# Designed miniproteins, single chains, continued (2): the designs that were tried, part 20

Each design is a single chain, and the fold is of that chain. pLDDT is the mean over its residues in the fold that is shown.

## One batch from the design tools (miniprotein)

Design m4664
Fold by ESMFold2-Fast:
Structure m4664 (fold): chain A 85 residues (1-85)
Amino acid sequence: NPFEKIELTDEEVDGLAELLASDDPAKQVAAMLILSIATEENRRRVLEKVAESDNVESLQLAARIARDFGLTEVAERLEEKIKEL
């Protein structure tokens, strides 16, 4: 690949999931920017951790991000979680 993506540590993955699961738009934007340059595996791990949230707005944002990255299974899981809330 001519473009390299950043690899996140487990701690950084957890931190980004917390930022996306927050109700703070500034934290959500910061997390989205980091995810845009992260590896696909790190993107998946962060978004899967957000699925543990009960915040509908955070789940909606995460589902949209998952769709944009082509992570269809993660997006479907997040969308089903939203329907249960």
Scores: mean pLDDT 78

Design m4665
Fold by ESMFold2-Fast:
Structure m4665 (fold): chain A 71 residues (1-71)
Amino acid sequence: SEYEKYFNEGQKADKEGNYKEAAEYYKKAAESPDATDEQKILAYILAARSYQKLKDTKEAQEALKKANELA
């Protein structure tokens, strides 16, 4: 699935400390048309966490807002 592909790439980038790449992949996973609401929520939370590691507070807040709107 498109969600699984991007989510897995995000996890690989996160493990390597490539937080910007991880955030971008998690965001793509959350925006995948095959993603369920639960999968979108998880991916947005992980994108927000990655942005927080980058001290990108605006992007982190936007990702958390999207997760909250789906919950």
Scores: mean pLDDT 88

Design m4666
Fold by ESMFold2-Fast:
Structure m4666 (fold): chain A 100 residues (1-100)
Amino acid sequence: MLSSREQYQKVLDETLKNLDANKDNYEKAKEIIEKGLKEIKEIFEKGVSSLPHLSEAEKRSLIKLGIRATGRILADYLKSKGQDDLAEYVEEEVEKIIKE
């Protein structure tokens, strides 16, 4: 199995490629964002749960940092394409995921 870091990078790269392939389909782009962020959250949750030397506070911090980092990359990508409304959608989804 790939390391958590390698799985993260693969999902991020695939999400960005799928967004580029669907740059004219707003509804599909939202679906791609939602699925990508959900997969990233699951990768981080599984990754940190397998690290016995980390405290619960450290595990929670890593998950939040991973989601924030992913959201920033996706939002910056979308803003670079002039898709400010999708970038705002990413920021809203990140906030929702972090609150959970």
Scores: mean pLDDT 81

Design m4667
Fold by ESMFold2-Fast:
Structure m4667 (fold): chain A 88 residues (1-88)
Amino acid sequence: MKEEIIAKMQQRIDQDPNNYDSWTLLGAYLLNLGDYDQAIQYAQRGLQAGGGQYAGAWRVLSRVYRNLGDYDTADQYQSLADQLIQQN
């Protein structure tokens, strides 16, 4: 079931890599499951697709690192997300 949801979201991303909602939803889904490694991977792919300007991916990365206890990295990624939200 887990793998089916991931595969379906991955198909949407492959079809439209600039659909930032799909990157955000998949990253958030994996984060909520505790799959931090996969959440990071999909967030990073979203950043590559969006040229670093995708705020949702930075928010996912921030939350992952906060859950891992790396508050400094989490705060850096949150600041990047906040800056992008203000620009867009």
Scores: mean pLDDT 75

Design m4668
Fold by ESMFold2-Fast:
Structure m4668 (fold): chain A 103 residues (1-103)
Amino acid sequence: DEELEKAKKVVELMIELEEGIKLLDFGIEAAELANEKGLKPEEAFEIIREKRKEEIEEIRKKLEEEKKKLIKELEELKSVEEMRELLMTKAGASQSLIDGALK
């Protein structure tokens, strides 16, 4: 079904956006470390990546599990209208995450 394949791609893009937003704080932490300690950006990013490795892996694991759950739910839906409602619910959650990150 063409509509199901499009809906799955939308889920993938939404999860990629959510990952970017959740990892933004670590990028900011690395930039602050580079500025405070006079490190090259690449050196600061490596330090934060190593310090936050478990947290980053946990974020990515949870997002992968959420992606699989949403795709499975989409495959079990019987109408385009139900698919749209599920995607709009996820979009609302993504908007709330963006609003939180920009405050």
Scores: mean pLDDT 80

Design m4669
Fold by ESMFold2-Fast:
Structure m4669 (fold): chain A 84 residues (1-84)
Amino acid sequence: MPLTREEAEADLEAARALLEEARELKKKIAAGDFSSIPRFASTLTAAGILISSAMLTDDEELRKEAEELAEEAKKLMAEGDKLV
């Protein structure tokens, strides 16, 4: 059963906040703070779960937004992997 639009919007808003946190953690890792690596990984995993949930909506615009956030998360993960 598709999510309500409000539920999908809330999931995407939470996912954006987590991706912003992941970007800040990536900056710390690039500066040599390797203790941030586990938090970076868990933050991206949490964002991915919310994005996947939002993709269950039947709202085409919200699904496209979720697809775009999934690509951003994938790019952040690949960039983080290059720092290890």
Scores: mean pLDDT 82

Design m4670
Fold by ESMFold2-Fast:
Structure m4670 (fold): chain A 96 residues (1-96)
Amino acid sequence: GAERIRELAERYVAELEEEGWPLAATVLEVDARSLLKRHTEENTEEDLEELERLYEELKRTYPDTLLALLSRPETPENLEELKKLREENLEKLAKE
């Protein structure tokens, strides 16, 4: 079970990195680690299907929904940190 999920996740992460989407690769790596924490041998095929779904969703939506993808599963802390980084970058641009 778990080894097949790790191998598939590693392949998908590498493919996203090669495409030049390191943030999408990081999101998938986080999602894959969460999936592995809840994995059971009986759920191997279901977990593999979920990992493939997550990868396909990232490839389809990444350019348009990066903030939403980075926040998934969305937590208040992650969203606030991303907002703060955006505000800091906008402030730097305003000073130039």
Scores: mean pLDDT 67

Design m4671
Fold by ESMFold2-Fast:
Structure m4671 (fold): chain A 89 residues (1-89)
Amino acid sequence: MKEEIKRQVEDEMDKTISLLSKEIQEIAKIFKKEFSKILEDTNSIEEAQIAATIVSGANVSLLNAKSVEEAHFFAELTLLLAKQAVANA
């Protein structure tokens, strides 16, 4: 079940990345690795679901980003929020 959540999140990230501009794709690919690591480090299905929900929000932000700086900001913020949410679960 946890592996299924991870696969679903990674598949959605890959779909999102394919729709981004080339400049933003590079940033998104780097952060995909960090998000996948957070999902791997969760200790329960509930923690994985919390992280998945936060990462899903990042996909929407990346699709709407107009600059490399904006994409990087949203990716970093999402990474911080995901790490904090999992730590507090």
Scores: mean pLDDT 78

Design m4672
Fold by ESMFold2-Fast:
Structure m4672 (fold): chain A 110 residues (1-110)
Amino acid sequence: MSEEELLARVEEAAAAGDVATLLDLLTEAFNRKDARVLAAVIVALSGITDKEALRAALPSAGALGMVVLELLLRGASVDELVDAVAGLLRGFGLPEEFVEAIREHARELR
């Protein structure tokens, strides 16, 4: 699947409020080292106002998804969410250019 196809899936899942699909896309973006898709998923998840849908997704969330969901449930802003993900990715040994690309794409999507 191309980056363009993944971005289209993020938009579709966001419009549907499909938290489970967004979390799967978050994991795929991380595994692919795709900063644009990862940023798009974070911004999409930050737009989900249904706290019950966010809570229901917790048991199936991976490590990244758990951090994102817990912050959203606590009322974190997009900027706080991006900073937390950036910190976690640095902990995983990802290059600073990748982390900066996520921040830049998240800014463009807001």
Scores: mean pLDDT 82

Design m4673
Fold by ESMFold2-Fast:
Structure m4673 (fold): chain A 65 residues (1-65)
Amino acid sequence: MTGAEVIEEYGDELEEIGKKLVLDEGLSVHEAAVKALEIMAEKLEKQGKLDEAEALREGIKELTG
């Protein structure tokens, strides 16, 4: 599974996390999007979904690097 596929699968959940970060922490839309992806990757790792978490972290690198 690619990072893009994981982002597509969790898109609605990522959007909700991102909106909350903008409203609660005052982050920019870009900062909130990156942080939402990081939060999702950590949640997936804690659930033992290591392959999905790794794919998502690669997607984060593509967005930020």
Scores: mean pLDDT 78

Design m4674
Fold by ESMFold2-Fast:
Structure m4674 (fold): chain A 96 residues (1-96)
Amino acid sequence: MGLLTPEQREELWREMLEEMLRELRELGAPEEVLAFVERLLTLPWEEAVAEAARYFGVDPIHWEQAMLALWLSKNLGLEDAEKAKEWAKKLKEAAA
């Protein structure tokens, strides 16, 4: 079952990065992390995911799932992660 088109995935990835950047700023993340995420916003999603994986030492798919779950969990509520987990699972199945 396809969850997202390539175009929808690119839009979602960009929106997730923007939300993550905003959250990291509010949490007082180090400048190097903020600068890195800002750079990811200027790259195509495939390159951005690859750079994120290298920077954090996490496989691209896990990084993508973590960011998606974080972004959705924040929009739905920190404790209401069931929909975020289900979405991340469907994204994983679509990518596999």
Scores: mean pLDDT 61

Design m4675
Fold by ESMFold2-Fast:
Structure m4675 (fold): chain A 61 residues (1-61)
Amino acid sequence: SEAIEAAKRALEAAREARGALGATAEHGAQVVLDMAESGKISDEEAKRAAEGALEAALAGR
């Protein structure tokens, strides 16, 4: 799904970030990926959360 792909992109970006900001972004992206895969949140909500995590990871670089 688009949400899972967005979450994977956010996780990759977070892994490239360093320090506490990178660790926080990586944790957030992993939680979103787990939620998207488990169906605990809707695809729309997961996609929004994943896009936010990607923005945070990129801004933290």
Scores: mean pLDDT 71

Design m4676
Fold by ESMFold2-Fast:
Structure m4676 (fold): chain A 72 residues (1-72)
Amino acid sequence: SESDKLEREYMMELLRLFVESVDEAGKAVEEAVKQGKSSKEAGEIGLKKLDELVPKHQEKAEKLKKELEEKL
């Protein structure tokens, strides 16, 4: 059904936002390691980056959810 398609597209977009957050955090870890930082320091940098990105992507996800609910 059209409802199933819209729900699937919404879930795929949420997954993309999550993957983007993890990818950016991972790149921050890689850069820290390349700069000679310890594994612990690099991990802490990655977690801080993830903490910054998740709320921003959550706002986008909430907007997408409202748009989906208006179409259902």
Scores: mean pLDDT 77

Design m4677
Fold by ESMFold2-Fast:
Structure m4677 (fold): chain A 113 residues (1-113)
Amino acid sequence: MKEEFKKALEEAVEALKFAIDMYKKGNSIAGAAEVARIATQRALEVLQKMAPYSEKAKELAETAQKLHDLASKTIELVREGPEKEEEAKKYADDMVKAAETFLKGAQSLIEEL
């Protein structure tokens, strides 16, 4: 169980690093947001199971939920078309900031597992 939780968090960390790199290089807003959405959904499932036993996991779950919501909104705005491009970019910028916060918290939690 502990090793499975650690592996799931490590996989989420690597996926989010990839999403941040994609966005910063200008490759794809939609692609970066989709990677972040999937990674945070998987992380949330693990963190919610840990939350009753760890305050750090509970706090990180709240960060993951915010990141998931920002990623989902970014995807929604991109799907609405070119007139929402500037708004989608602003949500993507907030998504990257939330992802960087999640990465710091996840790394701290992994070191305790």
Scores: mean pLDDT 84

Design m4678
Fold by ESMFold2-Fast:
Structure m4678 (fold): chain A 116 residues (1-116)
Amino acid sequence: MLEERLKKTGKRKSSEKEIVDRLVKLLEKAGYKVKLKKDSTIEDLIKAFEDILRKRGFPPALIEEAVKFIRDLAEDLKEVSTDENLQVQRETGFLLWLIGLEIEAEILKRRKEAAE
Protein backbone atom coordinates (compact mmCIF):
# COMPACT_ATOMS: atom_id res chain seq x y z
CA MET A 1 0.00 0.00 0.00
CA LEU A 2 2.65 2.60 0.99
CA GLU A 3 4.92 1.56 -1.93
CA GLU A 4 2.03 1.81 -4.45
CA ARG A 5 1.05 5.21 -3.00
CA LEU A 6 4.59 6.61 -3.42
CA LYS A 7 4.95 5.09 -6.92
CA LYS A 8 1.69 6.40 -8.46
CA THR A 9 1.40 10.10 -7.43
CA GLY A 10 3.48 12.97 -6.10
CA LYS A 11 0.22 14.87 -5.34
CA ARG A 12 -2.01 12.18 -3.74
CA LYS A 13 -1.47 13.59 -0.21
CA SER A 14 -2.39 17.08 -1.53
CA SER A 15 -5.63 15.64 -3.00
CA GLU A 16 -6.64 14.23 0.43
CA LYS A 17 -5.75 17.58 2.04
CA GLU A 18 -7.92 19.38 -0.56
CA ILE A 19 -10.86 17.06 0.30
CA VAL A 20 -10.35 17.70 4.04
CA ASP A 21 -10.22 21.49 3.41
CA ARG A 22 -13.41 21.34 1.29
CA LEU A 23 -15.26 19.34 3.96
CA VAL A 24 -14.08 21.72 6.74
CA LYS A 25 -15.42 24.71 4.76
CA LEU A 26 -18.67 22.85 4.04
CA LEU A 27 -19.17 22.03 7.75
CA GLU A 28 -18.36 25.65 8.71
CA LYS A 29 -21.09 26.85 6.29
CA ALA A 30 -23.49 24.52 8.15
CA GLY A 31 -22.40 26.01 11.52
CA TYR A 32 -19.94 23.23 12.52
CA LYS A 33 -16.54 24.66 13.52
CA VAL A 34 -14.03 21.81 13.10
CA LYS A 35 -10.62 22.18 14.79
CA LEU A 36 -8.00 20.11 12.95
CA LYS A 37 -4.24 19.67 13.32
CA LYS A 38 -1.78 20.22 10.44
CA ASP A 39 -1.88 17.34 7.90
CA SER A 40 -5.15 15.95 9.32
CA THR A 41 -6.74 13.03 7.46
CA ILE A 42 -10.37 12.44 6.45
CA GLU A 43 -10.65 10.15 9.52
CA ASP A 44 -9.44 13.01 11.80
CA LEU A 45 -12.12 15.26 10.27
CA ILE A 46 -14.81 12.59 10.84
CA LYS A 47 -13.76 12.19 14.50
CA ALA A 48 -13.87 15.98 15.06
CA PHE A 49 -17.35 16.18 13.45
CA GLU A 50 -18.56 13.23 15.57
CA ASP A 51 -17.32 15.02 18.74
CA ILE A 52 -19.23 18.21 17.78
CA LEU A 53 -22.45 16.19 17.21
CA ARG A 54 -22.05 14.52 20.63
CA LYS A 55 -21.53 17.92 22.32
CA ARG A 56 -24.71 19.19 20.60
CA GLY A 57 -26.66 16.27 22.13
CA PHE A 58 -27.33 14.25 18.97
CA PRO A 59 -28.49 10.65 19.65
CA PRO A 60 -25.88 7.91 18.90
CA ALA A 61 -27.91 6.53 15.95
CA LEU A 62 -27.93 9.94 14.20
CA ILE A 63 -24.20 10.42 14.92
CA GLU A 64 -23.51 7.02 13.27
CA GLU A 65 -25.64 8.05 10.25
CA ALA A 66 -23.77 11.40 9.99
CA VAL A 67 -20.35 9.67 10.20
CA LYS A 68 -21.38 7.22 7.44
CA PHE A 69 -22.69 10.04 5.20
CA ILE A 70 -19.59 12.26 5.55
CA ARG A 71 -17.34 9.23 4.90
CA ASP A 72 -19.35 8.40 1.74
CA LEU A 73 -19.15 12.07 0.65
CA ALA A 74 -15.35 12.05 1.12
CA GLU A 75 -15.08 8.96 -1.14
CA ASP A 76 -17.33 10.63 -3.79
CA LEU A 77 -15.16 13.78 -3.71
CA LYS A 78 -12.03 11.64 -4.30
CA GLU A 79 -13.53 10.44 -7.63
CA VAL A 80 -14.78 13.89 -8.82
CA SER A 81 -12.11 16.14 -7.23
CA THR A 82 -11.53 18.08 -10.50
CA ASP A 83 -15.23 18.40 -11.49
CA GLU A 84 -16.34 21.61 -9.74
CA ASN A 85 -20.01 21.35 -10.82
CA LEU A 86 -20.34 17.78 -9.52
CA GLN A 87 -18.50 18.75 -6.30
CA VAL A 88 -20.96 21.63 -5.74
CA GLN A 89 -23.89 19.23 -6.37
CA ARG A 90 -22.52 16.71 -3.82
CA GLU A 91 -21.78 19.46 -1.27
CA THR A 92 -25.29 20.96 -1.66
CA GLY A 93 -26.84 17.50 -1.13
CA PHE A 94 -24.80 17.08 2.07
CA LEU A 95 -25.87 20.50 3.43
CA LEU A 96 -29.56 19.71 2.77
CA TRP A 97 -29.13 16.27 4.40
CA LEU A 98 -27.43 17.85 7.44
CA ILE A 99 -30.33 20.33 7.85
CA GLY A 100 -32.70 17.32 7.79
CA LEU A 101 -30.58 15.59 10.47
CA GLU A 102 -30.74 18.69 12.71
CA ILE A 103 -34.55 18.84 12.30
CA GLU A 104 -34.81 15.09 13.15
CA ALA A 105 -32.67 15.59 16.29
CA GLU A 106 -34.91 18.51 17.39
CA ILE A 107 -38.11 16.46 16.79
CA LEU A 108 -36.71 13.56 18.87
CA LYS A 109 -35.79 16.00 21.68
CA ARG A 110 -39.28 17.59 21.64
CA ARG A 111 -40.97 14.17 21.71
CA LYS A 112 -38.86 13.17 24.73
CA GLU A 113 -39.78 16.44 26.53
CA ALA A 114 -43.50 16.03 25.65
CA ALA A 115 -43.54 12.46 27.10
CA GLU A 116 -42.67 13.92 30.53
Scores: mean pLDDT 71

Design m4679
Fold by ESMFold2-Fast:
Structure m4679 (fold): chain A 74 residues (1-74)
Amino acid sequence: MSPREELEALLEAVREALRYWASVLSPEDFRASAESLRETLLEVASRELSPEQQEEFARGLEEVVRELLAEKEA
């Protein structure tokens, strides 16, 4: 896969996991868990991904968390 396809696949897997957490956790617990996961994944990304890929991944993570939090508050 291209680097972009790999990032898209990784973000999709993260979105699926976060969607599950959003369905079973309170908004407060979901927010805390999502922030913890984001920090862990960004640390891993800093070792495995190029700076350009790290920026794309961070942007994708922020968007996924924002969307799921907005849905949970609606």
Scores: mean pLDDT 75

Design m4680
Fold by ESMFold2-Fast:
Structure m4680 (fold): chain A 55 residues (1-55)
Amino acid sequence: MLREEGLKAYEETSSSGAARMLYLGGRLSTDQKVRDDLYQQLVKLGKGILDNRKS
């Protein structure tokens, strides 16, 4: 699920200020479109970093 994928991505990228900002922005956003967009960006960032570590 997008929120759960965002949380997992944040766990893998928590040292990144950008990842922290995306996660907190998504969590604090009251606009559903903004929240979903921020979580999608976080998931993409996290997957990129995770893939670089594992591949």
Scores: mean pLDDT 68

Design m4681
Fold by ESMFold2-Fast:
Structure m4681 (fold): chain A 65 residues (1-65)
Amino acid sequence: NEEKAEKIAKYFKLEDPRDIERIKKLIEESKSPEEAADKIMLYLSTLGKIKDPEKDYKKLLEILS
């Protein structure tokens, strides 16, 4: 899950270790890649990191699957 969180952080240009740790926690508490992607999309949206919701969601599913 740490590797997946780091891949997401790199793609979305997250540099704060606290954001990476939050994403890791969201992956760990989710029961499916789809649930994790939904939670992470919401979090990234609050950070202003979502540029193209459809493309970004597909990329999250790719990393999480």
Scores: mean pLDDT 84

Design m4682
Fold by ESMFold2-Fast:
Structure m4682 (fold): chain A 92 residues (1-92)
Amino acid sequence: MESKKNFDKAAEIARSKGSEETAKYAEELKNSKSLEERVEQIYKAVDALNKDKKLTAEDRREILYLMSLGYQQWIQEHEREEILRRLEERRR
């Protein structure tokens, strides 16, 4: 999944800068099992990112960009599943 790659990249950047908590939350975004869990994990990751004093403004922007890109890709993946489900309901 393309969304997982972006979350992994965000976590790698955070870890390279010594920000283990931010890396943990970014990485956990790929493990969310429901829409509700994923939204909750995004809020936690963004909150951790904003409170992380080890990261520069540039690092925060890059990590946020990758998390945002991953989230948008995940929404597109979910929309595809929903379209397939609706087509199956129509049985045509």
Scores: mean pLDDT 73

Design m4683
Fold by ESMFold2-Fast:
Structure m4683 (fold): chain A 90 residues (1-90)
Amino acid sequence: SSTTQKDSSGNTRTITKKGNEITIKEELYLSKEKLEELEKILREEAANAPPDTKLTVEREGDTLKVKLEAKVTVDGEEVHVKVEATVTAV
């Protein structure tokens, strides 16, 4: 199943569930200053990520691409979570 939400600023979030896999895709629009602050925070988090978590942060001009892959246990069930976020400066 898949659910998409969109706000008045053009930000979107799509959640897709397939068995034990949850994929979250986000498109966000931020000021350049907020994007740079977010990049700094995410790169610090990537450097300190737990062994079962893969966090990738890439910047291409005014676009920040973030990918997170993790295994989490929810109510005794192992769930694979993938987050893909694209942040563009406006």
Scores: mean pLDDT 81

Design m4684
Fold by ESMFold2-Fast:
Structure m4684 (fold): chain A 85 residues (1-85)
Amino acid sequence: SRREQLMLELSDRVRRAINLGKREAMRLLNRVLQLALDGRLSEESIRRVTDEVIKELESQGASQERIDQAREAGREALELYRRYS
């Protein structure tokens, strides 16, 4: 099914983020994958978790690189969702 393909693609993107040492991308994609598992995945929920992660990083004084990783991962998740929705 399209849902199964989306889940496999999200899982692959988590693995790639781990291999590249992109910790913030991995964390965001894992949150998106959890939304998919819970049946709560939507464009709105992806945007919401992306915004939450960015706000958390900003509150911690994280580098622009870490914030950009999270933002990029959020965009990637939205593109995948749109492809398989």
Scores: mean pLDDT 88

Design m4685
Fold by ESMFold2-Fast:
Structure m4685 (fold): chain A 87 residues (1-87)
Amino acid sequence: LQEEEEKLLLEALIRGLTAKIIRGEASDEDLAFYEKLKASKYGKLVTKIEEQMRAQAAAAKTPEQQRALEEQFDRLIRLYELYKASA
């Protein structure tokens, strides 16, 4: 019933917000929004994404893996910031 594009955008926003939290760059507003998402129907998705992203960060042992992770997190955070600017 929901468009696949809406679901992909939502997952990308959750990943961006989670990346900010993992980096310790989340504001009080970001943390409040994260708690709201966890309390919503998307709570399981939020938990799954956080577990996956933390596991990826823990697995990044080489300089190349760390660089790839950093670039990925930068892109995800940028998308989340664009969402905030549009909301």
Scores: mean pLDDT 80

Design m4686
Fold by ESMFold2-Fast:
Structure m4686 (fold): chain A 67 residues (1-67)
Amino acid sequence: FPSAEELAAMAGAAEARAAGDDPEAARKGGQWSVRASLAGGDLETIAAAMREAGADRAADAVLKRGS
């Protein structure tokens, strides 16, 4: 089952999409963030995966909720 961080990353991607980020970039960012989390990545690593997908707002949402 997804961890709290994985769920937060997916929720952040959905919120970023609703806020006006590109829907496909937000979706891919969420998927890549989950994979990074499962590989033992920190929030910074998860955010980096989201940014690579083009979901900068989703990355910011994850980091903001993690603080």
Scores: mean pLDDT 66

Design m4687
Fold by ESMFold2-Fast:
Structure m4687 (fold): chain A 74 residues (1-74)
Amino acid sequence: STREELIKKGEEAREKAEKAEGEEAARYYLQAVTNYSLAKDFERAEEVLKEAEKRFPKSEYVGEGKKVLIARKR
């Protein structure tokens, strides 16, 4: 995917996460962080991860998003 496509997917996933609840929201946050990280948009990826960690601090999906971001920044 192009960088623009990845950013668009990240934006859509973030919006879906904000409208959703529970596990569904956490899964959308993972998608948002992953897409922004793949696009090398680390500022937006970190912003979304902070939002996700605040809403779902114990979520395995949020934990996975953090791992993806850390790996992409290396």
Scores: mean pLDDT 86

Design m4688
Fold by ESMFold2-Fast:
Structure m4688 (fold): chain A 93 residues (1-93)
Amino acid sequence: MEEAAELVRRAAEIALEAATEIANDPNASLEEKIDAGVAQIAAAVALLLVDKGDIEGAIDLVERAAEILEKLGKEEAAEEIRRLAREARELLA
């Protein structure tokens, strides 16, 4: 469904923005910047998977990005990503 793809794309964009804020934060530790980099890669690959039509794979990657972002203190972004991912899964069921 095109609607599921749009939800996952939005989730990936939120993940990418939140992770980029941490990566560019001069007060973030090296470990936090590495974790943020992993979340950025997961979000970027999720966008590629959406374009390929692999919505299930994209959902798994944005959920992984959300877990990383929650640990990095981006709880609001993580919650919104998980909400969008759940809505996308319901549309695929």
Scores: mean pLDDT 87

Design m4689
Fold by ESMFold2-Fast:
Structure m4689 (fold): chain A 65 residues (1-65)
Amino acid sequence: SSDFSQLKGKEAAEAITKDAGFPVKVTYVDANGKQNMRILSSEKDVEAFLKENPEAKITEVTKVT
């Protein structure tokens, strides 16, 4: 388990890529305070996710089997 709550932008992307491997399930709180989940299959998906959700608070990252 890694604490992603203190990571933002590029640092969060590096942590997701390095520690979890792909595919990963990311649980986050959006700009409206709503909890969401997204599955990311590559570094490109991580970059797209962070670009679309710059205010997202990542709460959990788990590897999908």
Scores: mean pLDDT 69

Design m4690
Fold by ESMFold2-Fast:
Structure m4690 (fold): chain A 82 residues (1-82)
Amino acid sequence: IEEIVDKLGEEATKIDPKNKEKIEELAKGGKKKILEALKKSPEEAIEAVNALVGSITNLSPKAKEKAEEYGKKAIEAIKAAA
């Protein structure tokens, strides 16, 4: 999950390098939130992933496809662990 979220941030910054700092901040905050939520329930962790994908998409519409791709991978990993 951590690796998937890190890769989401990396790929989004490649698509939108002008927003690199903000995307990296969102990815770091989102990763912490997802890991914290994962200790409580898979449902909350999935909500945290969707929130991160939405935040990145709102900041960088052109990164939407990659954010959604890696968001789905993270959700699949969470469901597999549950």
Scores: mean pLDDT 83

Design m4691
Fold by ESMFold2-Fast:
Order: C-alpha cells, then structure tokens, then sequence
Structure m4691 (fold): chain A 88 residues (1-88)
C-alpha cells in the first residue's frame, strides 16, 4: 500500500479509537490526556503537510489527496472538540 493510503487508514483508525481513549482517560488522568491530544494534533498537522507534499511530488490522484485532507480535517475537528471539553 502507498504511504498516503496507510496514512488514511491510520486516520480512520484514530477517529474510531479516539472517543474510547477520551472517555477512559478524561476520568483517570485529564492532564495527561490534554497533553497527548495536543501532541497528536501537532503530529497530525505535520503528517498532513508531509503527506500532501509527497502526494503532489508523486502525482497521486487528486481524489486521494482530497480524501486525505478531508479525513485529517475531520480528525483535527474531533481533537479540538475533545480539548475544548477538557477546558470546560
């Protein structure tokens, strides 16, 4: 599989797992959860930037680049919503 397809699958898996991880750790260690979500947000932003640049360089289908961006944006929105809940 291509690096971009692997990244998309990783994002899909993260979107499925994130609510479960959030529910578990928000009660056990909310400060660690906040720090890990902030780190994950930064890593996802860097991975998206790298993935888009790599895809453009390798002339992957535009539909794959669009899918990567849409899924990453959705996961980023989910992370931001969870961070906002921890600050409330």
Amino acid sequence: ASTLEELIRSIDGAMEQLPLVFEKYKEENPELLREKLEQFRRELQQALKYGLALGERENVPQSLLDQLKAKADALLAQIEAHLAELEA
Scores: mean pLDDT 83

Design m4692
Fold by ESMFold2-Fast:
Structure m4692 (fold): chain A 98 residues (1-98)
Amino acid sequence: MSLAQTFRQVKSGPQGALNYQILKDGNAEAQELLNQAAEHELKGFEAIRKGDYETAAEHFERAAEYYEQVATLLSDPRPALALADLYRNAARIARKAA
């Protein structure tokens, strides 16, 4: 199994739980922060495709910061914190590749 496939599998569980929690809680602020995290995730992966690992690391750190903020607004912070940890680790790996 590829590292990218493993990353997608590890991400999918917390992401599903987070999406359910936001729908359940109806928190518009959490949804906006999640949208910001998703934009930075997309830009981070686009930077990886271009070999721009430093830019990817910056975007993954921003995504992690937004997930940490989302965690403060939810009744169960665990899925958002798991995603924050995942993206902080992704940023660290990207910086080592830069």
Scores: mean pLDDT 81

Design m4693
Fold by ESMFold2-Fast:
Structure m4693 (fold): chain A 100 residues (1-100)
Amino acid sequence: SDRVEELLEQASEALKNGDYSSLLQSIKELKSLVPDLTDESLAMRVADFLVDVAQQTTNKQVIQAVKDALQALLSLPSLSPEAKIRLIGMLLRVIGILED
């Protein structure tokens, strides 16, 4: 999806600039597009980016949005069991960051 690629680029730039308002908006829009993700490879690229975001910031609103987006990704019926196991590990890591 062109829009998912645009949002990943926008979110990456916002993260680099410490623009947490724009980053939060991009993550929320990425989450809203999750039900339309039919490509597992793209879904896992989104998940990898979201985990990287949670590891690079102390902003609790951003980390919470990451958690919410990962939960939405985990709800996709089209994901392989291997992808689901990886997403569960990612989600647990993000929850650990929030509780610290």
Scores: mean pLDDT 87

Design m4694
Fold by ESMFold2-Fast:
Structure m4694 (fold): chain A 74 residues (1-74)
Amino acid sequence: APSAEEIRAIIEAAWPSLDPAERRTLLINLAAQPELEELKKNNAPVAAVQELRARAEALPEEELRRRAEEVLAA
């Protein structure tokens, strides 16, 4: 899994070339990363991973940005 520093570098490099939908997808992936890593560590079923993704996709952009910043600060 990419480190916070690697994720930050990817964001900085890619962000200007991304459309709004791609930017939202990137924020969703960042916001879900800690919970995804915990699910993978616990060998959780695919349904649990899908549930996490669906919850992240339902979040407003402000909440996604806040969570993504928390992940990058950790």
Scores: mean pLDDT 74

Design m4695
Fold by ESMFold2-Fast:
Structure m4695 (fold): chain A 62 residues (1-62)
Amino acid sequence: GPEHAMAAEIAGRKVLFGDVVLPEEAKAAKPGEQYLELSEDGKKVTLYDKNGNKLATFPVEG
C-alpha cells in the first residue's frame, strides 16, 4: 500500500540508499518498485520489491 512507498521517506531511511550496497538480485528491480521497511525495534532494515518479496536485510549499526 502507500505506506510502503512512504516508509523509506518518512523513516529517514533514504540515506541507506547511499550507505548500503544492494545485492545483485535487488538491482534487477526498478528503483520505483522497491521499498525499505524498518524493523519494530529499529535495528534492521529490510529491502522489498513491489510484490512484497524480501530482497535483503541489513543490520542498523548504532
Scores: mean pLDDT 51

Design m4696
Fold by ESMFold2-Fast:
Structure m4696 (fold): chain A 72 residues (1-72)
Amino acid sequence: MEEEKRIEQLVEDAKATAQLLLDEYEKNKDNKEGMIKRMEAARGGLAFRGEKYSPEAAEKVKEIFDEAIKKA
């Protein structure tokens, strides 16, 4: 598979993970701190993978999680 398709998949994975964590929080609303900590961990891991492709890929992943945290 081409590099661009892998970056696109990484961005989709980041969006799906952030949305999943927001949806889980919306169901119980009792552990916002835990949800944010899980988002920070996912952000770090996926951004690290993005760095292997390009700085732009890593930055896009970080923006996705930062936006999700703002929505919470």
Scores: mean pLDDT 80

Design m4697
Fold by ESMFold2-Fast:
Structure m4697 (fold): chain A 67 residues (1-67)
Amino acid sequence: AREAALAEAERLVDEAIAATGRLSPEQLARVNELLRRALDLTSPPVDEDMALVVLGVARAIRESERR
């Protein structure tokens, strides 16, 4: 589900930032796949900075819809 995909992406980002301050290539690929599924994106793979921005926007939308 979209909510589960967003939660998993958020968890991976939080763990990566806490551990190294950076997403590994494997973590970035997983986050991009989760965001693509959650947001129905057809764009090319995003870089780390763009992935964090997209995740932030997706979280805000999810929180708004949850209310």
Scores: mean pLDDT 64

